# Designs tried in a protein design run: designed miniproteins, single chains. Part 76

Each design is a single chain, and the fold is of that chain. pLDDT is the mean over its residues in the fold that is shown.

## One batch from the design tools (miniprotein)

Design m2625
Fold by ESMFold2-Fast:
Structure m2625 (fold): chain A 119 residues (1-119)
Amino acid sequence: NKAKEEIVKVFSEAAAEIIALARRVADETGEEVVRQALAEIEAALKAGLEQAKSASIEEIPKIVEETRKRVRDILTDAARQSSVEGAALLNAAQAEIDQLFDETLEKINKIAEEAKKEK
């Protein structure tokens, strides 16, 4: 299914951008709690992508939203355990990541609606 392939690609590209952003924060802080958060974010995004590959098009927006919540929870927990500077950087990254998820959901929903018209 071409629409499903496009949706998975959109989610995969967003995941790569989120990982790059989280890695920048880990590199800037040098804190172990932030490095652990990066690993947990990578695992959550990988799990979400694998679920999306196996799901119907109609289920994918929910999977993306659940992945967003997992990433948000990881960032929030890391911010509580990090330095004041680390917490500020993590909170800024969370805002950028939330925007990336919003843009990703808009793209996915548009592809899904176009697929309904053709099938």
Scores: mean pLDDT 86

Design m2626
Fold by ESMFold2-Fast:
Structure m2626 (fold): chain A 60 residues (1-60)
Amino acid sequence: SMEVNEALVKQAQDMADFFSRAVLETERQRRLADRLKEIAALGETDPEKAAQELLALQQA
């Protein structure tokens, strides 16, 4: 039924919010890895800007 579907969607959203908070530190490490990949790609075209972005990341 529509009511059951709405309840399941809300439960999934509530669980996603809860687990997002619980795994925040793990996600920070993943985001750092993704950011480093972006900086590496930037380094192929603009190494000076890539160096500045890396230093900014290390100071955060």
Scores: mean pLDDT 77

Design m2627
Fold by ESMFold2-Fast:
Structure m2627 (fold): chain A 111 residues (1-111)
Amino acid sequence: HMEEVKKAIKEAVDLLRGAADALVETARKHSPELQERVERFRAEIDKLGEEALKNIDDPEKAVEALKRMGDVLREAATFLAREAPQYRRAAEGLAGFIDRVVEEVEKLAKE
């Protein structure tokens, strides 16, 4: 069971980091200033992902770090949608994706 939880945590960190990278690339296509601002969210997400991985043997702490990654990623998506309203629907879809990723790991950790 613990090995499945550790794998889920690693996969969740990778998925959330990938989503952050996609937001940076989207922002880059609009302006260098917007890219720089979204890259600051990405840097925070990277730090929280490192925290989740450092706490991989403590599922409760790892899940809390993943929840914080999700919160920062939602803030980044909301910010991008505010600056570029054409991405509003994509930002809403990303919020649902984040919720599913975090919830799946949390369910495994509580099993």
Scores: mean pLDDT 85

Design m2628
Fold by ESMFold2-Fast:
Structure m2628 (fold): chain A 68 residues (1-68)
Amino acid sequence: MPKPSLAELEERLARGLENLEALLKTLSPEERALYLGIFRHELAEVQKEYPDAPAIPVAEARLAELEA
């Protein structure tokens, strides 16, 4: 697949986190842990392809806040 631009990656991560935050408010504690784990896994895979993307540490910080 074609590699998205850094701007597209930033928008996709921001929107994904916003959607995740909204979803987590409707889920049980077990379901919340599952979805947070899925997002963490996906973010790690994206980071392997974009190790220096500034959107990655921003997304990691937001995800850590959602896990707290």
Scores: mean pLDDT 77

Design m2629
Fold by ESMFold2-Fast:
Structure m2629 (fold): chain A 79 residues (1-79)
Amino acid sequence: GASRLAVETAKKVEESLENGKEAGDKVLEYFNRALAVAEDEEEMEKYIEKAIEFTKEAKEIVEKGARELREAARAALEK
């Protein structure tokens, strides 16, 4: 139900906020919109999908940063 999805998305938003507060604001915005229209399953799913999409974008940014950090660390070790 909506409550379980709210908990799972809140957890994902918390993860995103640690690495990008601005990205987290957008995820929270779309998730709040989904909760506001929970009586309309089609509209709710539309906003949930957008929240997931922005979460994926934030994840890709974090993964890119992690790759760049690993590359920089390896370069420093190969002096």
Scores: mean pLDDT 66

Design m2630
Fold by ESMFold2-Fast:
Structure m2630 (fold): chain A 76 residues (1-76)
Amino acid sequence: LTEEQKEKVKAFVDKVAESTRETLIYLGASEEEADRRAQEIRDAVLKAIDEGKTVDEVMKLASELTLKAIQEVIKK
């Protein structure tokens, strides 16, 4: 990733994590659980960027973690 690509991906993931947090709360998650799951998405993406993953790999990871979080809250 170029530095410009890293900044864009980080900005995008922050928005995804914020939206995911709000969605989880609407689905009945506690604020604590929603905050934790949103932070897990951020941390996993930052780690993937640091490990040299491609844009496509990082974006796929963010999408998969977001879907998993929503599915797990719905299943409760």
Scores: mean pLDDT 83

Design m2631
Fold by ESMFold2-Fast:
Structure m2631 (fold): chain A 60 residues (1-60)
Amino acid sequence: MEVEVREAASSNPESRVLFLTGSKEAVLAKAKEIEEKEGYNVTILGESEDGSMVVSAGAK
């Protein structure tokens, strides 16, 4: 199942904020996929008012 991914631009190129929209299961699976594919550490920051999950992706 597909998850919508929307990136918020950041002044820090090593740190990105992503909004993941979809079912809770699909959003968590997408976050893990991003971590695996991109090599980023993905941290869940919280849930947005529209039900999107807000995550931070940092490379190190």
Scores: mean pLDDT 71

Design m2632
Fold by ESMFold2-Fast:
Structure m2632 (fold): chain A 72 residues (1-72)
Amino acid sequence: MEEAKKLLDEIFKEAKTPSDLLNMLRRRAKEGDEAAKRIVEALQKKMKNEPLTDEEKELIDYFNKKREELRS
């Protein structure tokens, strides 16, 4: 959990748009970053309307907060 939030904070500093944030996460997940994989998997489960754990919901909420900051 803390590692995933820390990764989002690091990527957020580099990202210029919401699309950059997601693309950077997907790239790091492809490279074998376990924290990035966990976030991407949680987002994919939400898109497929699969049941989410409380931890996955927390990660999605944190990602969405960062995404909204980049939007405006």
Scores: mean pLDDT 80

Design m2633
Fold by ESMFold2-Fast:
Structure m2633 (fold): chain A 55 residues (1-55)
Amino acid sequence: MSLAERLIELQQRAFEKFGEKVGGLLNFRGQVAMAKGGVQAGVDELEEQIRKAEA
């Protein structure tokens, strides 16, 4: 799986698990990280945000 495909999968997972409001916030944070550090940074941030939201 490419990093871009992984990012899309994580975005869908956030919406499915947390709904539009919370999932949208996690995805926004991932997109900000991606803008600063590229797709890998977006993936890493979104995975971290999902882990924190699950705790």
Scores: mean pLDDT 80

Design m2634
Fold by ESMFold2-Fast:
Structure m2634 (fold): chain A 55 residues (1-55)
Amino acid sequence: SDKFAQALAYLQEKFGAVPQSKHQAIAQACVAESSNQVELNACLKKRVGDLLVSQ
């Protein structure tokens, strides 16, 4: 779908170091919980950030 394709493109462009399988999972989750493009991009950034944080 359009939102999913945009989410995947955003993740690939900004966070290409994250595996593609993780991109699909993150994109699907964020599309489900976001009502507009701004929220979608914020969700994608947050989820990738959370994934990359090491304690």
Scores: mean pLDDT 76

Design m2635
Fold by ESMFold2-Fast:
Structure m2635 (fold): chain A 70 residues (1-70)
Amino acid sequence: SSSRRRQVLERAREYLEQGRPEEALFLLGTYYAIEDQPLPEALVEAARALREGRPEEAARLLTELVDSEL
């Protein structure tokens, strides 16, 4: 639902504001998987950035995604 999507995006924004991109990524990835939606490219690239030890780049990508969807 639109309401559920907004709540997920707002919670992801909260995690990002707290410097918690790993938790934002997990929340967003889980949401897209449950909804059977294709993963946004930004989410895939954020996951790579975290794996490569670049949490600042991951946070930037996830913030851009969340802002574009809200």
Scores: mean pLDDT 84

Design m2636
Fold by ESMFold2-Fast:
Structure m2636 (fold): chain A 113 residues (1-113)
Amino acid sequence: GIAPDGEVELEADVAEAGQRLRLRVTLEYDPARGLWVARAEGEVTANGETYPLRGEGVGPTAGDALLALLRAIAEALATAGRGEGEYRGARGVAEATGAPVPALAARLRAALA
């Protein structure tokens, strides 16, 4: 098979109702696992405070890995104001501990529907 050369970097900046998400995503093929891996690091800002965000998604294509990552982030953000701000699924994991960002979570879920 052909392995892809290097990694791809993407940046996202999303604002909703005074809540802001900024993240950097790296996309790479993992030959040991035989699948694509999307990793995110970034921050969420709400009520004048900044909260770290991280996540990972996996899939058979770069697009599948990215979508799994973004879905995991949306779910973690949805729980952050009500619990630990974690999501752990079969294809993606994310955490945004303590971030009170329900409007941003709703926007991301709508965009991924």
Scores: mean pLDDT 78

Design m2637
Fold by ESMFold2-Fast:
Structure m2637 (fold): chain A 75 residues (1-75)
Amino acid sequence: SLSEEERKERRERIREIIEREAKRRGLTLDDQTLEELVEAAFEAWERAKLPDSLLPLVARETLDGYEAHGRIVRR
């Protein structure tokens, strides 16, 4: 199992990936939506016991899901 510090590091890495991907796509994220995305991606990754190499994939899939459901607006 991951330590609290390791969990924090993975969440920070997910946040960086989501922010960079959202910026690349021209998406607007408020702080609340960003935190929801980070937690959703982290929980999905941890629950599935995925390797660190798949953090970018899980982060991107979570962002894709939110965009598809109209929870993020393109500007």
Scores: mean pLDDT 83

Design m2638
Fold by ESMFold2-Fast:
Structure m2638 (fold): chain A 100 residues (1-100)
Amino acid sequence: SAIEEAAMRVLVDPLDEEAVKELLKLLGFSEEEAEELAKRIVAFVKAHPAEVAALLRDPAGEEALIAALSKVVGEEAARRYVEALMAVKRGEEVPESLVR
């Protein structure tokens, strides 16, 4: 689906701001919200590349990554975004409950 394709693009290049924005839009955020959130997420990844890479590789890293991103984009956006990425990383479909 479009959500899984967008999430896969982000997993391949987490600095692709357009891919981050498209994933957030598919998760039900408005165009304006998705643009602002994507800028903040990409800035966070640029500032903490080793930490983000380590948390994405760790099977137990999901909640820690949600906690870190929640400080930047808020709990709701961080949780929906990270849970969508981790589902696709596991070869699962993105749950409809993650779409606003």
Scores: mean pLDDT 84

Design m2639
Fold by ESMFold2-Fast:
Formats: C-alpha cells, structure tokens, sequence
Structure m2639 (fold): chain A 66 residues (1-66)
C-alpha cells in the first residue's frame, strides 16, 4: 500500500516533467494504481488514491508560482 502510493506520486511527477498536464498525469497514475491494487482493501485503495491526488494538487500549485 505505502509503496504503491509512493510509486503513484513518482509517476505523476515523471509525467508532468515529460510535458503532460497534471490532470493527465493524475489520470494515468490512478489507472496504474487501480491495475495494481488487487491486494488492497477498498479503504487502502482510497488512502493511496487520496495521497496521489493531494500530491498532484501540490505539483499544480508549484507550477503556478512565478
């Protein structure tokens, strides 16, 4: 669970650095996490997804700083 959340956050950062929007990067990370969440309970999956969504929001805020 923790490792999957960390990998999902890293995937969002990587995709944004590759030129994808935060929205597209988040959608890819959510899809990737969901495909690997076979061993997670619904509650654990929600925690992982909320962490990744929160990090995506922070990245978007950082991109708005000029």
Amino acid sequence: AAALGEEGVELVRQKVEEGKSVKDALNEAVTWISSRAADLTPAQLRQVLERVKEEARRIEEELKKK
Scores: mean pLDDT 76

Design m2640
Fold by ESMFold2-Fast:
Order: sequence, then C-alpha cells, then structure tokens
Structure m2640 (fold): chain A 87 residues (1-87)
Amino acid sequence: MLPKVEERPIPPPERPLTEEEIERLRQQLSPDGRAALDGMRASGQLPDVLEESYSPDSSLTDEERERLNRDLRLLRKLVDNERWRRR
C-alpha cells in the first residue's frame, strides 16, 4: 500500500535526538557549554564553524582544554540534531 500523505522525509540511518536526550546531554555540558547551547536554542542560530571557535594557545589551562573538547563533542551532536530538525 502506497501512502500519499508524507509529512517528513525519512532521514539517513541516524534520527534526531528526543527532547529527553537533549536535556541529558545539556546536563553533561559545563556551565559555559550550557550557556552556548541555550543561546543557540533561543536564537535558532546554528554555527557553521564549531572547530574554529577553539583557541589552543589562548590563556586556557589543561583542565579548560579538556572541558572545551568535551563540550565541543556534545555541542557538535546537538547542533547536528538541530540541523536535521530544520532540514
């Protein structure tokens, strides 16, 4: 049976995250990471260049570098999910 009504095209193997999963990932973020996520969600503005926002030899400590790496990985997943929702 062939349906005629289709609201959303089926995306590739991965599917968008649920609201519960987004909240769990948000809780894993540092305070700075959560502020960045909240700003993106509120404005609806998705950055195209997350990697370029990292400054390796700024004034960061080793601990801040580890937190940024973790936050960037989580934010990348969340931004990718928002892109799929907006597609």
Scores: mean pLDDT 61

Design m2641
Fold by ESMFold2-Fast:
Structure m2641 (fold): chain A 65 residues (1-65)
Amino acid sequence: MSREEIAERLVERLGLSRRQALEIVKIFEDSKGDVYLALQRIMRELGLSEATALEALRIIIELSR
């Protein structure tokens, strides 16, 4: 699945902007499977709540299967 397709799902499910969704996907890729590192970076860099950041990561992991 493309980075853009994953971002569109984040926009649909979480009401995020496309820019925020793409940045979340990039942070996840840069974290190389470290979900906790990705979670911390999403919260700090995008100002999202822990609940929203965790749900975004859950969606990405689900779609990356």
Scores: mean pLDDT 83

Design m2642
Fold by ESMFold2-Fast:
Parts: sequence; structure tokens; C-alpha cells
Structure m2642 (fold): chain A 55 residues (1-55)
Amino acid sequence: EGSLALDTAAAAMNEAIKRGLSREEAVQKAIEAVRGLDVSQSVKDRVIALLRRGA
């Protein structure tokens, strides 16, 4: 469950960085990708909190 959300966030961040986006923009893209997943809200909230803390 959490691994899918983390893998999705990592993939979105890596793609954003590859395209030359800033760290802050990469975090935002990762948050958007996680929000689009069909996983529990508590998993989304936890992963989003980790992403924001790392930004």
C-alpha cells in the first residue's frame, strides 16, 4: 500500500527533475501523482506530509 504511493512519488519526482524542473516543482508533481492514486486517504496524507517535509 505505502510502497505503491512512494514508488509513484519517486517516479513523478524523477521525471520532473529529468525535465529540468526545480526541487519544489518536482515535489508538487509528486503530490499531484499521489493524489491521483486509488489508495487510502491516510496513505496519501502520510506520503504528502513526507514530501512537503523534504521540500
Scores: mean pLDDT 77

Design m2643
Fold by ESMFold2-Fast:
Structure m2643 (fold): chain A 90 residues (1-90)
Amino acid sequence: SKLEEAAKLLEEAIRRMRELKEQNDEAGAREVVRELIERLRELAPNDKLIQEIVEELEKLLNDPTATVEELIEAVERAREAVEKRLEAEK
């Protein structure tokens, strides 16, 4: 399902962002979030949960004071929300 693909995209983004944080590459970590937002929009443009996730990530990304850790935490919360919805649809 598209939500299963969204969960994989979120998990991949978390992994990449953690690697970039370890390298002190804040710009790279922020770029991962930008790419994630675009991919989520393309994958599930009409899914309200994905729309809400994209809006929250965009707000945080547009805050220049937001840390890489805060961005990672936001993506982790998004992944948990998608996984909970997938479990509810079983």
Scores: mean pLDDT 86

Design m2644
Fold by ESMFold2-Fast:
Structure m2644 (fold): chain A 87 residues (1-87)
Amino acid sequence: SRKEEAIRKTEEYVERARELRRRMEEVDRRVAELMEERLRQLETLLEEAKRAKTSGTAELARRGAERIYREAEELARRALEEHLRRE
């Protein structure tokens, strides 16, 4: 169902964000802390998707999670580029 797909995709964003946060612990502690904040927001959106009474509400939560994940991904990318430039 559309709700099940939205939940599954939101779970994927949470899992990817956890992995990025873990990698950032070794690269930039400040970015890792910012990613912890993003991860908490993603976990909240996952719970909202699971509790949604309609597929539309679940999809809104998934879209919110996608936006937050993309922001986290860009933060990680910039931190990695900065780290590589300091060699």
Scores: mean pLDDT 86

Design m2645
Fold by ESMFold2-Fast:
Parts: sequence; C-alpha cells; structure tokens
Structure m2645 (fold): chain A 64 residues (1-64)
Amino acid sequence: SLAEQIKERIKNVDLMIKMIRDNIDKLSEDPSLSSLADRLRRMLDNLEKTRDDYRARLEEVLKQ
C-alpha cells in the first residue's frame, strides 16, 4: 500500500539521520573537521524536514 511505502521511506530516513548524528559526534572531537561537521548538521536538518514531510503525508493517507 502507499502507507507501507511511506513507512519504509521514513524508516530509511531515520537510519540516515542516525548515521549522520553518529558521524557528527565523531567529527566534533577534531577541530580541523569543524566545516565537515557543519555540513553534516545542515544535511541532518534537511533530512529531519524530509522525515516530517513524509510523516505528514502518511497521516493524510491514513485518514483517507
């Protein structure tokens, strides 16, 4: 179903978010990598917005 496809996309985005958070934590230990850490934080923000958009879409599909 469409709902199942959206749930799978949310699961994949959550996995990416977890991986990026883990990488940010590791990179934050080295000041020379601060620009890379900042880039990953921007990617994290975008992925969290994408997840929220998918969650909103899922709620609409489930109301139909």
Scores: mean pLDDT 86

Design m2646
Fold by ESMFold2-Fast:
Structure m2646 (fold): chain A 81 residues (1-81)
Amino acid sequence: MKVSLEEVKKKIDEFYEEVKRLIDAGAPWEEIERRANELGKEITELINKMSPEEQKEALEYIRKKADEVVKHANEVLKKRS
């Protein structure tokens, strides 16, 4: 079964939007971690079905999105503290 890089990028976008939503809603860290683990497992299974070149692009996209979420979380934490 062939998984497209575009489909994986969409799943990564959905993942990070869900995490941002939970952060903005003030969800407990345990809830955020649980949801992130569930979605991360799905994305990892998709990435494992891709070529090495596609895996590299997917991981670079994850790093970009992760940096954006970390910056967002830091700003939210500063405003709440």
Scores: mean pLDDT 78

Design m2647
Fold by ESMFold2-Fast:
Structure m2647 (fold): chain A 76 residues (1-76)
Amino acid sequence: SFTEKVLELSKLINELIKQAKSEEERRELVELRNFLIEHGSEQFVTEALEAVKAAKSVEEALAALKALVEQQKASL
């Protein structure tokens, strides 16, 4: 369900926050989580979940999530 995907994505982002090496990375991840809560469509959540699961590092996950957020903002 959509709710289950949102919960899974939030949990994965929280794990990335714990693994982040800098305060800046932590802030960016928190902002991405907040954007998800405010503007997260089912498509955005699904694509973000796939991107996080495919990422091999916090840096790669951040880059992918930031790209998805920019695409979503362009639609606002």
Scores: mean pLDDT 81

Design m2648
Fold by ESMFold2-Fast:
Structure m2648 (fold): chain A 82 residues (1-82)
Amino acid sequence: MEAEKLKKLTELLEKALAEQEAELSPAARAAAQALIDLLKNSKSVEEFIEKMAKKIVEESGLDEEEAREIARKVVEEAVKAL
């Protein structure tokens, strides 16, 4: 059910962005769009988490395991952002 999980996450983020577009700053809209783009370019939720973790490591220098935990939390928060 990887395709359904990705579709659900993408739909939730697109809906949240559309509903709050007028209230969001340009930076917040760009961040939301970047997350949607990562989801669309990922074959699974696990791949999305790994891609996010790599960006976190590159930007912050955190350990890969800690970066994966943060990426997983971002996915959970993205699902809650409605």
Scores: mean pLDDT 69

Design m2649
Fold by ESMFold2-Fast:
Structure m2649 (fold): chain A 100 residues (1-100)
Amino acid sequence: SSQVENVEKVIELGEEAIELIEKNELTEEKLQEILDRLSELSKKITDPEVLKKVEGFAVYLQAAYDALKNNDQAAKDRYLAFMKEQLKKLKELLEKLKKE
């Protein structure tokens, strides 16, 4: 389904964001690009549990970027862990959507 494809794109975008934060390579321009694409993809997703995880991911992504720019390694690592948890839940929800 188109919803499955949109959730797969969210997961790919989330994995890219995590890698950029881990490498300390996430720029303000790239953060805005990722957030805008997550927002666009969210408009094509109807599952409310998926939408909540995407919203949570976006909040933690912004917080991780802010921590990175403030050189707050402990906060960056904490928000990065929260992003990974949301991504794991999105992957579990994707597997359920594929079975429907």
Scores: mean pLDDT 89

Design m2650
Fold by ESMFold2-Fast:
Structure m2650 (fold): chain A 95 residues (1-95)
Amino acid sequence: SLKEQLVDLTTEVVRYRLLSQFMTPESRKTLYERDKLYSTLSPEEQEKVREEVLRFGDETVDSLQKNKGASISELLKIVDENVEKLRERLLEALS
């Protein structure tokens, strides 16, 4: 569905933002596609997506800071685990 596509694009955008301090051509394309789909949501649905993305950001930053001495592979695992939790929460919020 359109909402499932938005969830996929949103999780991809947040993953790029955490793994790269620089916007790549791929991340710009994903951001554009995400913003286009996001604009089709109601204001209430947009607010729910924003709240879940902000929660994900805070929780992921906190987890990374607590594990700042960990290997890159361990840090990436933390990011991927939090992205999966965000996916589940976004699907629930948009259901």
Scores: mean pLDDT 75

Design m2651
Fold by ESMFold2-Fast:
Structure m2651 (fold): chain A 69 residues (1-69)
Amino acid sequence: VREEVVKKLQEVLDQVRPLSRRLEEIRRKIDSTDSSSPEAKALEEEARAIQERLRAVTEQMNDYIDSLS
């Protein structure tokens, strides 16, 4: 049971990894861009969307684990 959950979490982590790297890349771009520019706002919005996606995936996994207890 727990072994299955751990494997599922690892598969999710493998999916999360490229999203996390993309988020970091966007944040670096924001740091090098003028924060008053519309480009900076667009990048920040996209970073926010990716971060929310990461949170949702993690929350689903935590809810699944909690449901087993």
Scores: mean pLDDT 76

Design m2652
Fold by ESMFold2-Fast:
Structure m2652 (fold): chain A 72 residues (1-72)
Amino acid sequence: MSVQQAVDDAAAALGGSPRIRQLLTQGAQALLQGNVDQGNQLFGQALREAKATPEGKQAVVRAQNTAIDESQ
Protein backbone atom coordinates (compact mmCIF):
# COMPACT_ATOMS: atom_id res chain seq x y z
CA MET A 1 0.00 0.00 0.00
CA SER A 2 1.33 3.43 -0.96
CA VAL A 3 1.18 6.46 1.36
CA GLN A 4 -1.18 8.20 -1.10
CA GLN A 5 -3.51 5.16 -1.16
CA ALA A 6 -3.52 5.10 2.66
CA VAL A 7 -4.38 8.84 2.73
CA ASP A 8 -7.19 8.32 0.19
CA ASP A 9 -8.63 5.38 2.17
CA ALA A 10 -8.41 7.29 5.47
CA ALA A 11 -10.06 10.39 3.96
CA ALA A 12 -12.93 8.26 2.60
CA ALA A 13 -13.34 6.52 5.98
CA LEU A 14 -13.55 9.95 7.68
CA GLY A 15 -16.35 11.17 5.38
CA GLY A 16 -14.41 12.25 2.29
CA SER A 17 -14.34 15.98 3.16
CA PRO A 18 -11.85 17.97 0.99
CA ARG A 19 -10.57 19.69 4.16
CA ILE A 20 -9.94 16.35 5.92
CA ARG A 21 -8.22 14.98 2.79
CA GLN A 22 -6.03 18.12 2.66
CA LEU A 23 -5.03 17.73 6.34
CA LEU A 24 -4.22 14.02 5.84
CA THR A 25 -2.17 14.80 2.71
CA GLN A 26 -0.22 17.54 4.53
CA GLY A 27 0.36 15.20 7.49
CA ALA A 28 1.65 12.44 5.20
CA GLN A 29 3.99 14.93 3.48
CA ALA A 30 5.31 16.09 6.88
CA LEU A 31 6.04 12.48 7.88
CA LEU A 32 7.82 11.80 4.56
CA GLN A 33 10.01 14.87 5.25
CA GLY A 34 10.82 13.52 8.75
CA ASN A 35 8.65 16.11 10.55
CA VAL A 36 6.84 13.63 12.82
CA ASP A 37 5.44 16.25 15.23
CA GLN A 38 3.83 18.26 12.40
CA GLY A 39 2.47 15.08 10.80
CA ASN A 40 0.92 13.94 14.09
CA GLN A 41 -0.63 17.39 14.67
CA LEU A 42 -2.19 17.41 11.17
CA PHE A 43 -3.57 13.86 11.54
CA GLY A 44 -4.99 14.79 14.96
CA GLN A 45 -6.62 17.89 13.45
CA ALA A 46 -8.15 15.80 10.63
CA LEU A 47 -9.63 13.34 13.15
CA ARG A 48 -11.00 16.15 15.36
CA GLU A 49 -12.61 17.88 12.35
CA ALA A 50 -14.09 14.57 11.14
CA LYS A 51 -15.68 13.94 14.56
CA ALA A 52 -17.10 17.50 14.57
CA THR A 53 -19.14 16.91 11.37
CA PRO A 54 -22.28 14.71 11.21
CA GLU A 55 -20.95 12.94 8.09
CA GLY A 56 -17.49 12.30 9.56
CA LYS A 57 -18.94 11.14 12.88
CA GLN A 58 -21.23 8.70 11.03
CA ALA A 59 -18.32 7.42 8.92
CA VAL A 60 -16.16 6.80 12.02
CA VAL A 61 -19.02 4.93 13.76
CA ARG A 62 -19.62 2.82 10.62
CA ALA A 63 -15.91 1.92 10.38
CA GLN A 64 -15.82 0.94 14.07
CA ASN A 65 -18.95 -1.24 13.68
CA THR A 66 -17.46 -2.97 10.62
CA ALA A 67 -14.23 -3.72 12.54
CA ILE A 68 -16.22 -5.16 15.46
CA ASP A 69 -18.39 -7.31 13.14
CA GLU A 70 -15.28 -8.64 11.33
CA SER A 71 -13.65 -9.55 14.67
CA GLN A 72 -16.71 -11.51 15.81
Scores: mean pLDDT 70

Design m2653
Fold by ESMFold2-Fast:
Structure m2653 (fold): chain A 78 residues (1-78)
Amino acid sequence: SELEKKRAENEAKRAKEDAEIQSLYDFILKTFSEEELKAWSERVKKRIEEARKIGPEAYRQVRRDATKEVLEKIEKAK
């Protein structure tokens, strides 16, 4: 009974996490075209490579900025 309860709780948690991931993926696809995603990815890659030459803090800043751009576009798409 306890093992079945833990299994059910773990399955529910995984289903919720999978649904949240799928929802974010759907929002990204609705917010960006495939071409826009590719262009954005290429721009971020170049910024990361340039920032890595400057130092770790510049690299971390580019990663934070890129994450914020995606989250802001997802939020606007809601």
Scores: mean pLDDT 73

Design m2654
Fold by ESMFold2-Fast:
Structure m2654 (fold): chain A 97 residues (1-97)
Amino acid sequence: IEEDAEEILEELEKWVKENPDASRFEVVRHAEILIAKKVGLKVDENGNIEPKTEEQYRKMKELRDALRKLIEKRLGKSFPSFSAAVSALHNEIVKKL
């Protein structure tokens, strides 16, 4: 889980650096897509993700929580939601570009 979250974070940072004009909405959506793919879910219809089992839904939630905690550790700050954490990470990466 933690290793998966670290891999997702690395891929997300690379994507943001390659897409500096991406909106916060697009960055959060991309993070959700990376989580879904990591769990083995198919991403159909322009990024629409639908869990097929309770186990897949649980794993997505665990990865979302793990990624949020990893971002909190990196930025030294707590966030109320996954979207808030990803948005803060996006802002931090763009400031350093």
Scores: mean pLDDT 75

Design m2655
Fold by ESMFold2-Fast:
Structure m2655 (fold): chain A 97 residues (1-97)
Amino acid sequence: SSSNTSVVQSQTNTTLSQINQGTQLTLQMVSQNVNEGQTMRNSLVSTGNGSVNNFRQQGQQSQDPTTSQVANNGAQQIQNLTNQSNSNITSQINNSG
């Protein structure tokens, strides 16, 4: 239903916002403590990958093709942002040595 599709899109937007906030916090930590920033990066990537798996599972379990497509698109967006965040944080870690 359109309602279920809207819920999944809202969950996607919330997850992307959380990854962006976590990325900023991790980058700030890297500037203060590289080792703790590295630990936070590893946690952020793990959480992002977990969200990707949850969204893909939601897409596979959905009987509504539109909701399934939105969930799979959300998973791809979360994966792309997680990879980009990991790359950006890793670059700052490397530049801090």
Scores: mean pLDDT 88

Design m2656
Fold by ESMFold2-Fast:
Structure m2656 (fold): chain A 100 residues (1-100)
Amino acid sequence: DNRRAVEKRAEKIIREEGYEVTGRSEDGDGYSVELRRELAPGRFLRRIVGFGRETDPVTGKQYWVEVVYESEVERVGDLEVVLSSRIERRRITPEELEKY
């Protein structure tokens, strides 16, 4: 169950970096939290925090990955424009996931 791990990671980002929760999404067994921080009027940093499974290409074994999708977003009229985006991935152990 990833919900606790995702929420704890989001809470750390909120506490340490001044983000606010702007959305939560559930898709089957998947769970993610959207966070935003305003940089200037109409300019935002956006992060989506989730956990997923990936396959190690060398061993063929599955492992857990913490994924943080980061983007800088600008409001232009009624549209949101993504100026930059990146994905941060960190391999975690099942034991680390349980500690959340």
Scores: mean pLDDT 78

Design m2657
Fold by ESMFold2-Fast:
Structure m2657 (fold): chain A 68 residues (1-68)
Amino acid sequence: SDEELERLVESFEALLKELSKVLSPEQVRAAADWYIREVRAYMEKRGVPQEKIDELVERMREITERIV
């Protein structure tokens, strides 16, 4: 559901903000890339439309660059 996707984005942003306090920008990007890859695989397995997955991944990448 859209609510589940929004909660996932919020959890991702909160996690990256905490990681940014103890990790370098490069390490935060690496952690974000790993998480995004796992989320993509999970959503593909659940049959989420590719366009929605791509939109979510783009949002998560934008969040990463704003935090680092």
Scores: mean pLDDT 85

Design m2658
Fold by ESMFold2-Fast:
Structure m2658 (fold): chain A 70 residues (1-70)
Amino acid sequence: MKVPKNAFERAELEALLFGPTGEVPDREKFRALVEEAAKASGEEADKLLAEAGRYVTREERLAAWEEITA
């Protein structure tokens, strides 16, 4: 089980596990948005996490859930 140790890791897991998914994976764009979300607060952080989730596929999300529940 991967436990988040800082704001970036927490934001990364939140974007990977929750919210809407997209069809086109882009790890660099995902990472950049998660990094900005970790620095932001409130509604701005929520918007950045939602946008980051659009670069995560349904298959990647299922794999991430399996990894953290193992």
Scores: mean pLDDT 73

Design m2659
Fold by ESMFold2-Fast:
Structure m2659 (fold): chain A 100 residues (1-100)
Amino acid sequence: KRKEIAALLKEVKKILEEILKKTKNEQMKKALEEVIKKVEEAIKKIEDGELSIEELRELANELYLTVLSAYKFKEISEEEYKELMALIKEIERLIKELEG
């Protein structure tokens, strides 16, 4: 399950990096850069066996809020929004399974 979360986070990171390349809003660029960095750090910690469930939950919530904000302010397409939200929902499902 942790390896599955890492794989989903890698997909999220890939989509966010593509969005970052197209983003012209400076505030959104900063938010995307910060969340991409956190995703990258989380992937490394999962691979090293060092990431807590609480850290994963916090990251999933931050991803949700960032993606929701980007969509509300029309910084991302409906297709990008749906894909990111589906990935975040699956990450949250796997986190819940890790909790028992």
Scores: mean pLDDT 83

